# Designed miniproteins, single chains, continued (4): the designs that were tried, part 2

Each design is a single chain, and the fold is of that chain. pLDDT is the mean over its residues in the fold that is shown.

## One batch from the design tools (miniprotein)

Design m12035
Fold by ESMFold2-Fast:
Structure m12035 (fold): chain A 88 residues (1-88)
Amino acid sequence: DELERLVKRLQEAADRLVAALTDPELKARIQKAKDEVVRAAKAGDLERLREAALELARLANEALLSSTDPEVREAARETLLAASELLG
């Protein structure tokens, strides 16, 4: 299932972003948005999945704009790309 593949890719990218971040507040917000993506996907709730993916994209963009760390920037870009592909 392509949707399952896209959700897994977004989850994996967001997990790498959380691991790379040092800001505890941003880490917690991204973790929460990621958990909501997974929850919505398991429930088959496409509207909540879209909302959660948009929130995760916004947070990833915040991480990208606020960090000079190459690892954070790479993980944030991967998260944005994965969210964009899922959102269509």
Scores: mean pLDDT 87

Design m12036
Fold by ESMFold2-Fast:
Structure m12036 (fold): chain A 81 residues (1-81)
Amino acid sequence: SRDDRTWLAVLEHGVAEAEAYVQKHYPDNEELRALVEELRRVLADFRAGRISAEEAVARAQELYRRMHALAGLPVSTVHPP
């Protein structure tokens, strides 16, 4: 749906920002790289229609919280479009 495409764009942007931040500031942090890979998997599953937008948002928010706790990364709050 159009809402799903809007959520996809939001998630793509959030994943790209998290990846860039980790690569720039924490290139050798294996835990943060693993969390970025998990975010990529959430995005891939959502893109493939394997999970709902609600589940993708919930998983992404939890991963962002974990990244913030480990590295002081900005908490990304994903809102409905």
Scores: mean pLDDT 78

Design m12037
Fold by ESMFold2-Fast:
Structure m12037 (fold): chain A 90 residues (1-90)
Amino acid sequence: MLSEEELKKKEEEYKKKLEEAKKKGDKEEEAEALAGLAKVYIEQGKFDKARELYEEAIELLKETKGPTDKEILDLEVDLGVAELKAVVLK
């Protein structure tokens, strides 16, 4: 696993990518940045934040690719894991 310092750097990197994707209006890149940031939050133990970001990413991908895309299914699995961790660790 990455160190806490590396996780903080990744968090900042994905936040920058997210802002850039939003400025470009690229919904697919915005979803990818949200999913990446959510994964960083999972590693940091911020499961509620990760859940919110996965939900946003899934909705954006549904707008661009439709509801049966494999990337959406992968994110729905990741969301389920984040939801279980958020409930158990509260």
Scores: mean pLDDT 77

Design m12038
Fold by ESMFold2-Fast:
Structure m12038 (fold): chain A 95 residues (1-95)
Amino acid sequence: SRRELAEEFFRRYRAEASPERRRELLREFLARLGIEVSEEELDRILEVLDEILLNLPILSDETFDELAEQLPAELEPLVELFRRERDELLEALLK
């Protein structure tokens, strides 16, 4: 399912320190979803994903939603995972 693909991608992407390997993970993930992207579009998506992940616990709801809107609709399962992770991180910080 798309959710299972998104969960596997999220787990690998978050653990990967190399920008080059994150780029390849994203390319593979998009290909498995049947999404054709240019190298320029791939770079744009990568920038947005890195911005979300780097700033997850400090992003406002408005900023998160604005960044999520820049991603293809097919990535909605991945956006849902980021939203859940952000909520869990915020709850942990409030303890």
Scores: mean pLDDT 79

Design m12039
Fold by ESMFold2-Fast:
Structure m12039 (fold): chain A 117 residues (1-117)
Amino acid sequence: SLSVTVSGEGEVAPGGSLTLTANFSGFDLSKFGVEWLKHKPGQPPVLVAMISHDGKGVLFHESVRGRVSISRDIANQTVYLDMRDLQAEDLGTYEARPGGIGAVVYGVEKLLEKKEK
């Protein structure tokens, strides 16, 4: 009964712009953070972007900062990932899923650079 449908509009090529749309059926999207993951053959998944359950917290992988935005439409149970100036390394299979903040913070902060108090 739970499903996520992902679709895309735009130019799926380096230098292009693409909007990915994820529709969440059976989820109360107001209660879940959402993660966008990129999958490439032979590589571990990369957390590209995340939005918190209240829409106020967002996290982006360093490779996409300044080139992507994430937004949500609670009434339609939909999350959007808007990408511009696509790089060759952005090409891959994208997955949207409910996510936990701890895994997102670890993936972004520890992968990029960690210095903590």
Scores: mean pLDDT 70

Design m12040
Fold by ESMFold2-Fast:
Structure m12040 (fold): chain A 57 residues (1-57)
Amino acid sequence: MPIDEEEVNESLRLMSQSVTKIAAKNNGISPAEEAQKLLSSEDLSPIVKEALEEVIK
């Protein structure tokens, strides 16, 4: 049976944004810079990519 994709996607977006902010703080850079770096070089799911784009904006 299909999972509730909207709730799963929302959870993935929030988690991706939180992890990116934590990683940015650990690296001493802005969350937007960390998100740009991840978007350029990581093999990410489409939902995670969308979440990172929202961190940049």
Scores: mean pLDDT 73

Design m12041
Fold by ESMFold2-Fast:
Structure m12041 (fold): chain A 77 residues (1-77)
Amino acid sequence: QATALAITATALLLLAIGDIALLDVPGASAAVKATAQAIAAALAAGDLTTALTLALTHAGLSAATADQLAAAAVAAI
């Protein structure tokens, strides 16, 4: 169901952002920091689809799966 999938995707995005914030410690890798900055920039620009896709991909989902979940979440809102 699209709404349930969108809620799940949003929860995953919040978890991914939370993990990225926890990784924003002095020892965090440059790649993780770059991904966190890209997600923050997308959110600041109001590009929710890009932010969701980046966060889900960072969480370990394939680009295709991340894109589908991001599209479902944005469409359900």
Scores: mean pLDDT 65

Design m12042
Fold by ESMFold2-Fast:
Structure m12042 (fold): chain A 89 residues (1-89)
Amino acid sequence: SSEITLELKVEYDEKTGEWIATVSLTGPPAVLELKVYDKDTGVRTEEYGLAGGQTLTRRFPGSTTKVEATAKTPAGEVLAQKSASVEAV
């Protein structure tokens, strides 16, 4: 199936002072692009290959202001996108 669903959850971990981003992909394999906005370091882009049914967990500094997850084909066609803005600590 060409249908894809993308879920993004971003939670603050008070014990470590980090934001935990959990990304879940359902459907065919896709390239996941994470664009992370940080008030101290600026914007950073990370790319991962995800199979359908996989969950990716990433930790980001407390200075993070936004996480944007984009599922795309290897050719760069956008299939789904989710974003979460957070209050930087």
Scores: mean pLDDT 82

Design m12043
Fold by ESMFold2-Fast:
Structure m12043 (fold): chain A 68 residues (1-68)
Amino acid sequence: MRVAVVGVLAPEGMPAEEFQRTVRELAERYGARVEHLEGRGALLRVPEEQAEALARELEKRGFRVTIM
């Protein structure tokens, strides 16, 4: 299975707990594995075919997203 790495940062003013909960929920929905989750930053390993859809959902929620 080919995977993409997706970096995610919370928008300013979002509590770390809210960010972490949202990231975990979206990871489960898109079949992603949480490689790193600390404060308001996360690193996700996601199936390559789901990477764009996950990134778009995160961006719609105001998160800063980088596909690696």
Scores: mean pLDDT 83

Design m12044
Fold by ESMFold2-Fast:
Structure m12044 (fold): chain A 73 residues (1-73)
Amino acid sequence: MSRKELEQKLVVKATALAILAAAAPYEEDREGLARAMEELIEEIKRLLKELNIKDPVVEKLIERAREVIEELR
């Protein structure tokens, strides 16, 4: 993948994670949502590693999402 394609994927996946975290209080499939969020976190972490970047906004989003996952379980 080109660097630009990796950056676009990072933005898309980070946005998806933020939406899922915000929707969590209204979700009936709690385990399914927790699993989807865990998968997005791992994909985002891989993209950050491949891009060799540190993004404090994305890192804070991941921490918030992990807190939400714990509340879902």
Scores: mean pLDDT 83

Design m12045
Fold by ESMFold2-Fast:
Structure m12045 (fold): chain A 59 residues (1-59)
Amino acid sequence: MVEELTEEAKRRALEKAREAGKEAADVKTSVSVGNTITVVAEALDAEGNVIARVVVTRP
């Protein structure tokens, strides 16, 4: 489940970057697990700037 959520968040961040007309060089993910699972995916350009961010939360 966590791996599936991480892949979904990464995919959405990359899609969001493309929709904004920006080219992503990398994707950074962070996962927080408690009563809910929260995955944050940030698409980065070649200079390390965040160009798209997606947050996915599941109970």
Scores: mean pLDDT 80

Design m12046
Fold by ESMFold2-Fast:
Structure m12046 (fold): chain A 93 residues (1-93)
Amino acid sequence: MTLEDLLEDIRRMIEELEELLKNNPDPELQEYYEKLKELAEEALKKIEEGEDPEKVIKELLEKMEELAKEGAKKKAKEAGVAEEELQAALASA
């Protein structure tokens, strides 16, 4: 893979995130997509500044996975699967 291919892939990710923010905004998902876009933009900047692309991409993927886990947790809370209910049940036992 060339450096140009990696930069294009990151730019494409940013464009897709902008489309997701624009076309079907869920307020909770909007925060997630905005954070994801910021991570992608930071990765792009680091690569342009001469950071190791492999290292930057690995860090980006790790941070994206962390955000995805946080987003899933927030969605579970909205769906009424509250850890608070589980903790209340455990405390009463």
Scores: mean pLDDT 68

Design m12047
Fold by ESMFold2-Fast:
Parts: sequence; C-alpha cells; structure tokens
Structure m12047 (fold): chain A 107 residues (1-107)
Amino acid sequence: MEALIARVRAMVDALLHSLEEAINSLDRETAEYLAAFHGNAFAYELRRLGREAGLSDDVIEQMVQVARDMTRQILLIISTEQDKDQAKAQIRQVGDDMLQRLVDLVS
C-alpha cells in the first residue's frame, strides 16, 4: 500500500512540474495542447499502475475519472488565467486536491 501511494504522489509531482514548465516557456495555445497531452498520459499511467497493483476495475475507473476532472480544471485555468504565477498556483492547488482524492481511493 505505502509503495502504491508513493508512486501516485511521484506521478502527480511529475505532472505538475511538466505543466509549470509549459506555462513558463510556451504560448497559451501550446501550453493548453501540452496540458491536454500530459493529462491523457497521466490517466493512461494511472490505469496501468492500478492494474499492476491489482486494484478492481471500479477503483481504476474512479482514479481515471479523478485524473480527467483534474485535466479539465487545469485546462480551464490555462485558458482563463492571464497571470502565469497565479495560473501555476491554481494548478498546484488542483493537483494537491486531486492527489488527496487519489490517495483516498487506494487507501
């Protein structure tokens, strides 16, 4: 259990880091495209991790839904928030909230 939670935390941290770099370095349209790409990759990796950990299909689908909800919120932030520092802070908060939901599903 602890090893699974540690892997989920590492995956969320890696996703948030990639999104922060995209926001810092790229125009809005390209950042939105990469956020959608990273969100889809994250959902795919969660599904793979859940199967490897022997989680039920119902739990895996709930984890994927949490990842999809996070991606939707992040895309909305990138499209609407004009200040890059505020956008990164809001994305970090969304990531932290989703990490708690994912940990609760696997605990």
Scores: mean pLDDT 83

Design m12048
Fold by ESMFold2-Fast:
Structure m12048 (fold): chain A 81 residues (1-81)
Amino acid sequence: MKMSKEAAEREAEREIESLEALIEEIEAAESLTPEQLVAARIAAVAGRITAEMAESKGLLELAARAREAAERLERLVREKE
C-alpha cells in the first residue's frame, strides 16, 4: 500500500493533533500513572515516525511540528519520572 501526499498530510495532521492533546493532558497532570508514561513514550515514537514520513513527502512544516511534539513528550516523560 502506498500513501498519497494528500493522505499523508491528513494522517500527519491527525497524529500531530493527538500528540498535542496528549501533551496538554500530561502537562495538566500532577503526576503520571504508569499507563500514562507508557502511552507518552509510545506517542513520542509515533511522533518521530510521523515527522520522518512528513519530511519524506516534502511536508516540512508538519515534519517540524511532529518532531517538536515528540521532543516535548520525551522531555515531559523524563521530568515526570
Scores: mean pLDDT 80

Design m12049
Fold by ESMFold2-Fast:
Structure m12049 (fold): chain A 104 residues (1-104)
Amino acid sequence: GEEALEELRRAIEAAEQGDSRRAAEHLRRAADILEREGLTVLARAIRQGADFVERRDDPEAALRIAREALEAAELALEDPDDVSKQVGGALRIIGTILDLELAE
């Protein structure tokens, strides 16, 4: 759990520094770790966030997605057996991606 949270914190730091590509790399690393830990639903949503961040190349969008991913991961890791926390987090991440895509 902690290794994934550290990668998500690094994604936030990269986005704050204006580096959306590096933010996407850290999001993917976090997703890989979470998938190995069995948090597959959340990991898939974070990978979609990383792909969006890389395509958009917008540090503000990267920052929003990275913060959402960190909050979702923190909540899911409090009770990894509670799939509803993973689903809730995944839906929030996907909702943020859709909001950002619709905002041109």
Scores: mean pLDDT 88

Design m12050
Fold by ESMFold2-Fast:
Structure m12050 (fold): chain A 83 residues (1-83)
Amino acid sequence: MEELKKQLEELEKKIAEAQKRLDQAKQQGDAQGVRQAGQEIVDALNQVADIMAKMGDDDTAALGRQVAKQVQQQVDQLAQQLA
């Protein structure tokens, strides 16, 4: 239980840091930076969803995976526009 909580806190920090890198890459017109930071966010969101499913919260896990899919689509579109 404490291990899963610690993993969630670490993933939350990772998402926040990756979001800042994504915003910076977007401002610089760095398509590759957008893809890298965006993938980091998507991976972290999917990991959060997996932890939620393990904790028995399948509804939140499903929502998290849906959000990760939407973020991936937005990142791909943004990177394509910057390339």
Scores: mean pLDDT 83

Design m12051
Fold by ESMFold2-Fast:
Structure m12051 (fold): chain A 84 residues (1-84)
Amino acid sequence: SDAKAQQYIDEAEKHVKLAEEYLKKGDQEKAAEHLALAIQYIRQAASLATSPELLKRVEEIAGRAEALLSKLSEEARKLVLEKL
């Protein structure tokens, strides 16, 4: 449902923000943990979202997650992929 998709998008955004903050602090491992959670929530939101508005929000948060993944070290990126 769209209501459940919104909840997953909100959780994804929370974890993207936490990943951004940990990366800023140099904590690659915690950034990877939160990014993996964000990607899981993005996938769940994408599977449930039906409205164009929610699909756009999924696309936007997925773009932010992708940008963060590219800023992680190779080791931290492996941690994300292992959790998916």
Scores: mean pLDDT 88

Design m12052
Fold by ESMFold2-Fast:
Structure m12052 (fold): chain A 87 residues (1-87)
Amino acid sequence: MSLVEKVEELLKKLKIPEEAKKKILEVVRQTEKEMSKETDPEKIREIAQKMLEEIKKILEENKVPPSVIIEFLQELNKLFQEYIEKK
């Protein structure tokens, strides 16, 4: 299963609004492409951090409750760590 597919399942589980879901999936797709081209571990971490910040902003703009934002970002960070470790 791709990172994008895992994130989509997480968004459905947490009942994130469709508008936010579409924007988040686009950010994740772009991030995965950037990370796939990068060999520097520090730059990979920077790319992942920028993604988390962008996603947090999207969730806040779409009025997602802070508790749900925290849960989503924690689970997303776990998925990204698993993705990086399998590289």
Scores: mean pLDDT 80

Design m12053
Fold by ESMFold2-Fast:
Structure m12053 (fold): chain A 71 residues (1-71)
Amino acid sequence: MRRYYISGDALDRVLLRYYLEGRVTPEQVAAIARLHRREGYLTPAEISRVSGLSRATASRLLREAVAESEA
């Protein structure tokens, strides 16, 4: 499975947007941010495991965070 190396700032922007849209809880945001700080990379499977989000949502979130990192 592909590992995604994204900036913390890009991840934080995507997580804040998802939170404001009601797509994620504060606990899910904290879990994903903690995973990224610990590992330095993310995968959809790991996001799903730590947050309980579906793999489809995790994949979309990662795709958006990669786009933010490249902007």
Scores: mean pLDDT 83

Design m12054
Fold by ESMFold2-Fast:
Structure m12054 (fold): chain A 140 residues (1-140)
Amino acid sequence: MKKKVVVLGASGRIGTRVTRLLSKEPEYEVVGVDINAEAAARISEETGVPMLVGAADSEETLELMKEADIVVLAAPLGVNLATTRRIRSLTDRVRVIVLTTNTLPSVRDYFLEAGADAVVPKPASDEEILRVIREAAEKA
């Protein structure tokens, strides 16, 4: 069975890149989530990835993330941190990967303490992103 991956912030700058990468990988069943309906529609049309238009804390988004094997967080820092904590309050099963432009060691530590399984700072290569997701999939 394919591993289910949810990308939060899937039509943002980082999320678009991740959504495009994962859409080409046959081992993953990918669903994106974004608050921007127009951007979500554009990325869905481009990649074939189904998109949920909703907030990170909406019931539909939380249910989708809870049922996933892996969640990739590509939203703003505060949203990613709050979402990591929310997922961990609901389940320990889902692997949580955070993508961040913030390179401070303290930010990485905050995410790991919140229950993230991996934190990938920018700049990260496509190979590094796919490797981290693959390693998370092996543990999911």
Scores: mean pLDDT 83

Design m12055
Fold by ESMFold2-Fast:
Structure m12055 (fold): chain A 81 residues (1-81)
Amino acid sequence: SSLSPEGLEEEIARAFVDMLIHLVLLEERRKYEKGEVKERLEPTPEQIDAARDRILAEHGDEIRAGKLTPEVVREELRRLA
């Protein structure tokens, strides 16, 4: 069965959050490789799943407004590391 309009919006929100998580982890990896940070941000898959769920639950308004920033995502990932 195809996604409902509401289900499609939820999937788009999840994909957007996943994209930002991936972007933040790539940026942190590059900073570590360049020596710009002393510790690497390396959350487990379970920690990434937990961060995604928290971001979707706590930052829903920013996601809907297209205002969720990489900085918000980085803060949530650092809470788990």
Scores: mean pLDDT 78

Design m12056
Fold by ESMFold2-Fast:
Structure m12056 (fold): chain A 106 residues (1-106)
Amino acid sequence: HMPEAVAPPGPTIAEIEAAPSQDEAKELALRFLDSLYALTKGAIDIMKELGLITDEEAEEFKKRVDEVYQKAKERIKNSTKEELPAIVEEAAAELGRIIQEAYEKS
């Protein structure tokens, strides 16, 4: 389900870094990733509904978003606490690039 378009992406990277345990840090990282994933897919759906991108382009962008999400989720699962900020920052950057490409094609 798509959250409100203006909703924040959940926990911050600083909160992940400040988490008292590795398990809590991973839970926060997954919540951050889940929120970012939902917002990114929602943005693509809105761009499609506004006619900024085609249905075929929306499907391709969503596929790329799914690939970034799945890769990041597995990396979080298999990482240490120290690795989590870099993993979520990389996922956010990749998702941001997908949105920028979708916007530039509009």
Scores: mean pLDDT 80

Design m12057
Fold by ESMFold2-Fast:
Structure m12057 (fold): chain A 81 residues (1-81)
Amino acid sequence: APPLRLTVTATVKLSDGTVYTSTAEVEVSGLTLTLTLDAGEDATVESLEVRDEAGRLLASASGIKLKKGETTTITLDLAPP
């Protein structure tokens, strides 16, 4: 089967109250996505959405706390296309 082409959109709130949106395109083989998040400062991922090329929501997460100097790894099970 061809790899899935996915768009990951995260809304991140920094400790100073600044909110920004980050978007990344990723390719995955199979139905599991592992994301590694590096934080230069304390932050919270208020929402994270994983969508396919048709815009279908395959996975989501919220309330992920990031700590300065720590790598946070999350694993998401993707809904089958």
Scores: mean pLDDT 79

Design m12058
Fold by ESMFold2-Fast:
Structure m12058 (fold): chain A 65 residues (1-65)
Amino acid sequence: AAPPLSSEETARVVGFVLRIIGAKLDGNLEEAEQEKADAIAWLRSRGVPEEVIAENEALLDKALA
């Protein structure tokens, strides 16, 4: 299995999820999509494996849905 996110990385992802939910509740879908894109870009910049990024993208997609 791919290595899990660090505690710091997990906290950052939770922060992005909350921002996405907030933007969506405000009706700002463009901002919500940008927050998702920023989260994915940040995880890639940290060297997180693509398998783990895909799992987190599914969580971010649930926040957007």
Scores: mean pLDDT 80

Design m12059
Fold by ESMFold2-Fast:
Structure m12059 (fold): chain A 65 residues (1-65)
Amino acid sequence: SALAALEQAVDDAYQHQLQQAKQTLADMQKKKGLSDEEVQKMLADVEATLQKVRDQQVASLRAAV
């Protein structure tokens, strides 16, 4: 269905953004000497934010049907 395709596109965007964030944090850790704990906290905060955006977009798509 069109809704399922749009929900998949939202999830694909979420996965892509999460992978990009992980790579950026790994690069920052190497360049700036961040601790593993700092990187894990930053990643958790980013993941929580991206999950909220994804959930809001999915809810909006479902409300439009």
Scores: mean pLDDT 84

Design m12060
Fold by ESMFold2-Fast:
Order: sequence, then C-alpha cells, then structure tokens
Structure m12060 (fold): chain A 58 residues (1-58)
Amino acid sequence: DPTKTAMFDQITTLTTKGNTLRDMANKYKDTDPVMANKLQKQADTLFNQADTLGTQLA
C-alpha cells in the first residue's frame, strides 16, 4: 500500500530528525541552555507528529 509506505517514511524521517535535535539539545545544555530548551521543544513536536502518524497507521 503506497499510502502506508509513505506514512512509514514520514515516521522514520520525523523520529530521525527528532533524535538529532535531542542530541543537539544535550550538547548545548552547558553552552546555551536557551537554545537547548528550544531544540528539545522542537524534538518533542516531531516525536508527537510521528506518534500521531503511528496511531493512524495501526
């Protein structure tokens, strides 16, 4: 099903980007805590989007 394949690709992309942003947030904790908080919030948003798509896929 092309629709399910596209949704899986979106979930993978969102989770990969979310993980990257979370890792960046961890690196910025001591140097720039404001940036760290912003990156963590962006990561959480991407993970929430991936979770929503996962619920629709199931």
Scores: mean pLDDT 84

Design m12061
Fold by ESMFold2-Fast:
Structure m12061 (fold): chain A 92 residues (1-92)
Amino acid sequence: DPIVALARALGMSDEEIAAVLAGDVDAIAKLFVRLEEETPSKVVFEYNLRKTAEELSKRVGKEKVIAALEKALPQMSEFGQKVIEEIIEELK
């Protein structure tokens, strides 16, 4: 499972990973914030964020992913905020 592998690589606990897979908005937002914190390459970060948001939208529904992106937004860099705003527009 690529979401499980990614979340584990970002240092998330088994309980946090289970929460992400269950569609917990706070856990998904934490995953998005950690993606930016742990990924120094802007190109790789943007690719992984878009891919992860798309895959989670298929698994838990786009409304929960949009809520998680909105929750992550104020915790992100200016670049991360711009990418999140573009993803939210694309998911609507």
Scores: mean pLDDT 88

Design m12062
Fold by ESMFold2-Fast:
Structure m12062 (fold): chain A 89 residues (1-89)
Amino acid sequence: MVDPELRRKISEASVILSKAKTPEDLENARKEIEEKGYREGWLEIEALAVAVLTGIPLDEARRLVENKDWETIDRRVAEFEAWLRELKA
């Protein structure tokens, strides 16, 4: 179960992020989210995205995002993409 305030922050952050089309737009969206107080929603969206892109459990993805372990995240994404490519072959 998600706290109602966290769910609201997730929804608001998601709307702001949906307008970003470039890496520069993403950085600007991140700043807007932080300025408006929706940072917790952004972090939860990042954890969800990592879980989807890597296939790992959400709790593990959340820990990686919280620890800013981008090197491990990038490796896990590459491993999952390689596995998906093999399934199509």
Scores: mean pLDDT 76

Design m12063
Fold by ESMFold2-Fast:
Structure m12063 (fold): chain A 95 residues (1-95)
Amino acid sequence: MDLELDIAESFAYMVVSIWKLEGASDEDVEKMIKIFDEFFKKVREIYNDKSLTDKQKEEKLKELAKEVIEKLREIGVSDDILSTVKTILENVIKI
């Protein structure tokens, strides 16, 4: 579980680096980093919440993933990068 989550987080930050290389501004890159930082913080809080059932955790993680994709689209992340991010987020939900 922890190793799989750490790998997913590493891939997310690799995607940030790719978007920067594609010409994203430093301001937009910082926004993307903050979106991922907040997402992975909330994911860890959900996984550690002993009051939630596995089904409730999955539902909360799906809503967080949807929110992340919407925020990334709003800052102008390309569709190709959004597709890669969706795959990473789906793997986080399945952990």
Scores: mean pLDDT 82

Design m12064
Fold by ESMFold2-Fast:
Structure m12064 (fold): chain A 100 residues (1-100)
Amino acid sequence: SNLDKALELLDELYEKLLAGELTEEEFREIRAQMLELASKLSAEELVELLGYMRELGLKLPEEEAPYMEALTQAIVNQAFQDPEVAAKIVAWNEEVVAKE
C-alpha cells in the first residue's frame, strides 16, 4: 500500500539520519517521494503517518530532529493545500467532535 511504502521510506530516512549519511540531495529526493505518497493517502492514513513521524522525531538526536520536523511540516502544508484532502480531514475532525 502507499501507507506501507511511506512508513518503509521513513524507516530508511531514520536510519540514514542516525548514521549521519544523509545528503541534502537525498533528503530532497526522500521529501519529494514522501509528498507523492502522502498525496495518495486517506485522511486516516495521513494521521497514522504523521503519528509515526512524531515518534521517530522524538527518538532522533537534537541535531537530526530538524530534518524530520521539516518533512512533517511539508506533508502537513501539502495536506492543507489540497482541497480534497483538507475537506476529508475537516469532515473527519467534525465527526470526531460529534462523537463526544
Scores: mean pLDDT 79

Design m12065
Fold by ESMFold2-Fast:
Structure m12065 (fold): chain A 96 residues (1-96)
Amino acid sequence: SELEKLLKETENLLELVKKTVEEALKEKDPRVKELLRASAILALATLKTALSSSSDTELAKKVIKGIDEAIEAIEAGKLEEAIKLLDEIIEFIKES
């Protein structure tokens, strides 16, 4: 039950991060695009830290791994790949 709440909150936060990355992809101002990318990375890093501190389950470890891959994609400027990776994590949580 507590894990179910944490997973639902994680799903909601990942959906918000996905929207931020989608906005970054569409953004034409390089400064605003960089701020959106930085915001997404910070949100994902914060979520990863929270998950690592509160859960050691295999489910949490897989979600953390997916978050790491999404961060790497955003840092590399591969925003379309990052959106796909975020979708995969969200779907995994929904199916769990």
Scores: mean pLDDT 86

Design m12066
Fold by ESMFold2-Fast:
Structure m12066 (fold): chain A 63 residues (1-63)
Amino acid sequence: LSAEEAARGATARGAAALAEAGGVSVEQADKVAIALSNGLSPRRAAEIAGVSEEQARRVAEAL
């Protein structure tokens, strides 16, 4: 049952890379990535993760 492992692996890899791109923590990048994967805007993702809209936008551009 590798579906859960694949989802966690993708989140971990993406979150670390996006955290560096956005200048945010891995936890914040993870929340932004999840929000963006659900079709939310960078602005909305920023509100959910507690980061600035500019940081969320950088994370979105790095996707």
Scores: mean pLDDT 72

Design m12067
Fold by ESMFold2-Fast:
Structure m12067 (fold): chain A 74 residues (1-74)
Amino acid sequence: SLLEEAEKVIAELEKLYNDPSLSEEQKKELLREIEDLEVAKYHLEKNPDDEAARQTLEREIRRAKELIEKVKKE
C-alpha cells in the first residue's frame, strides 16, 4: 500500500540521518523531507479516500527517493 511505501521511505531517510559522515546541510534536507512525509502520511491516514492527500503523499515519496539517491551518491 502507499502508506507502507511511505513508512519504508521514512525509515530509509531516518537511517541516513543517523549516518555521522553526512554534512549538516544534508541532515537538514533529510529532516525536512521526513517532516513533509509524516504530514502527508498523516493526512491520508485521516482521510483515506482523499485523492489530493494521496497525490501529495505520492509526490513526497518520489521526492524522498530522489533525495536518498542524491545523498548516497555524494
Scores: mean pLDDT 86

Design m12068
Fold by ESMFold2-Fast:
Structure m12068 (fold): chain A 67 residues (1-67)
Amino acid sequence: KEKEGILKKGYEEGRKFTRELAEKYGLEKAVEESIQRSIELLKEGRTLYATGFWKGAKEEALRLKKE
């Protein structure tokens, strides 16, 4: 129950984080920062959130690359 909520919240945050950075600094910088943030979350022990975050960030980056 809580695990599914954490994954979903991470996913939504990952998408938003990547989109906002891409708007300000471009796609390549947004991808770099999303990778770094995912690693930081893993180091903090937030494994489920980090998993969702990276999935969301990756999907948003792929969407932006096609546009």
Scores: mean pLDDT 83

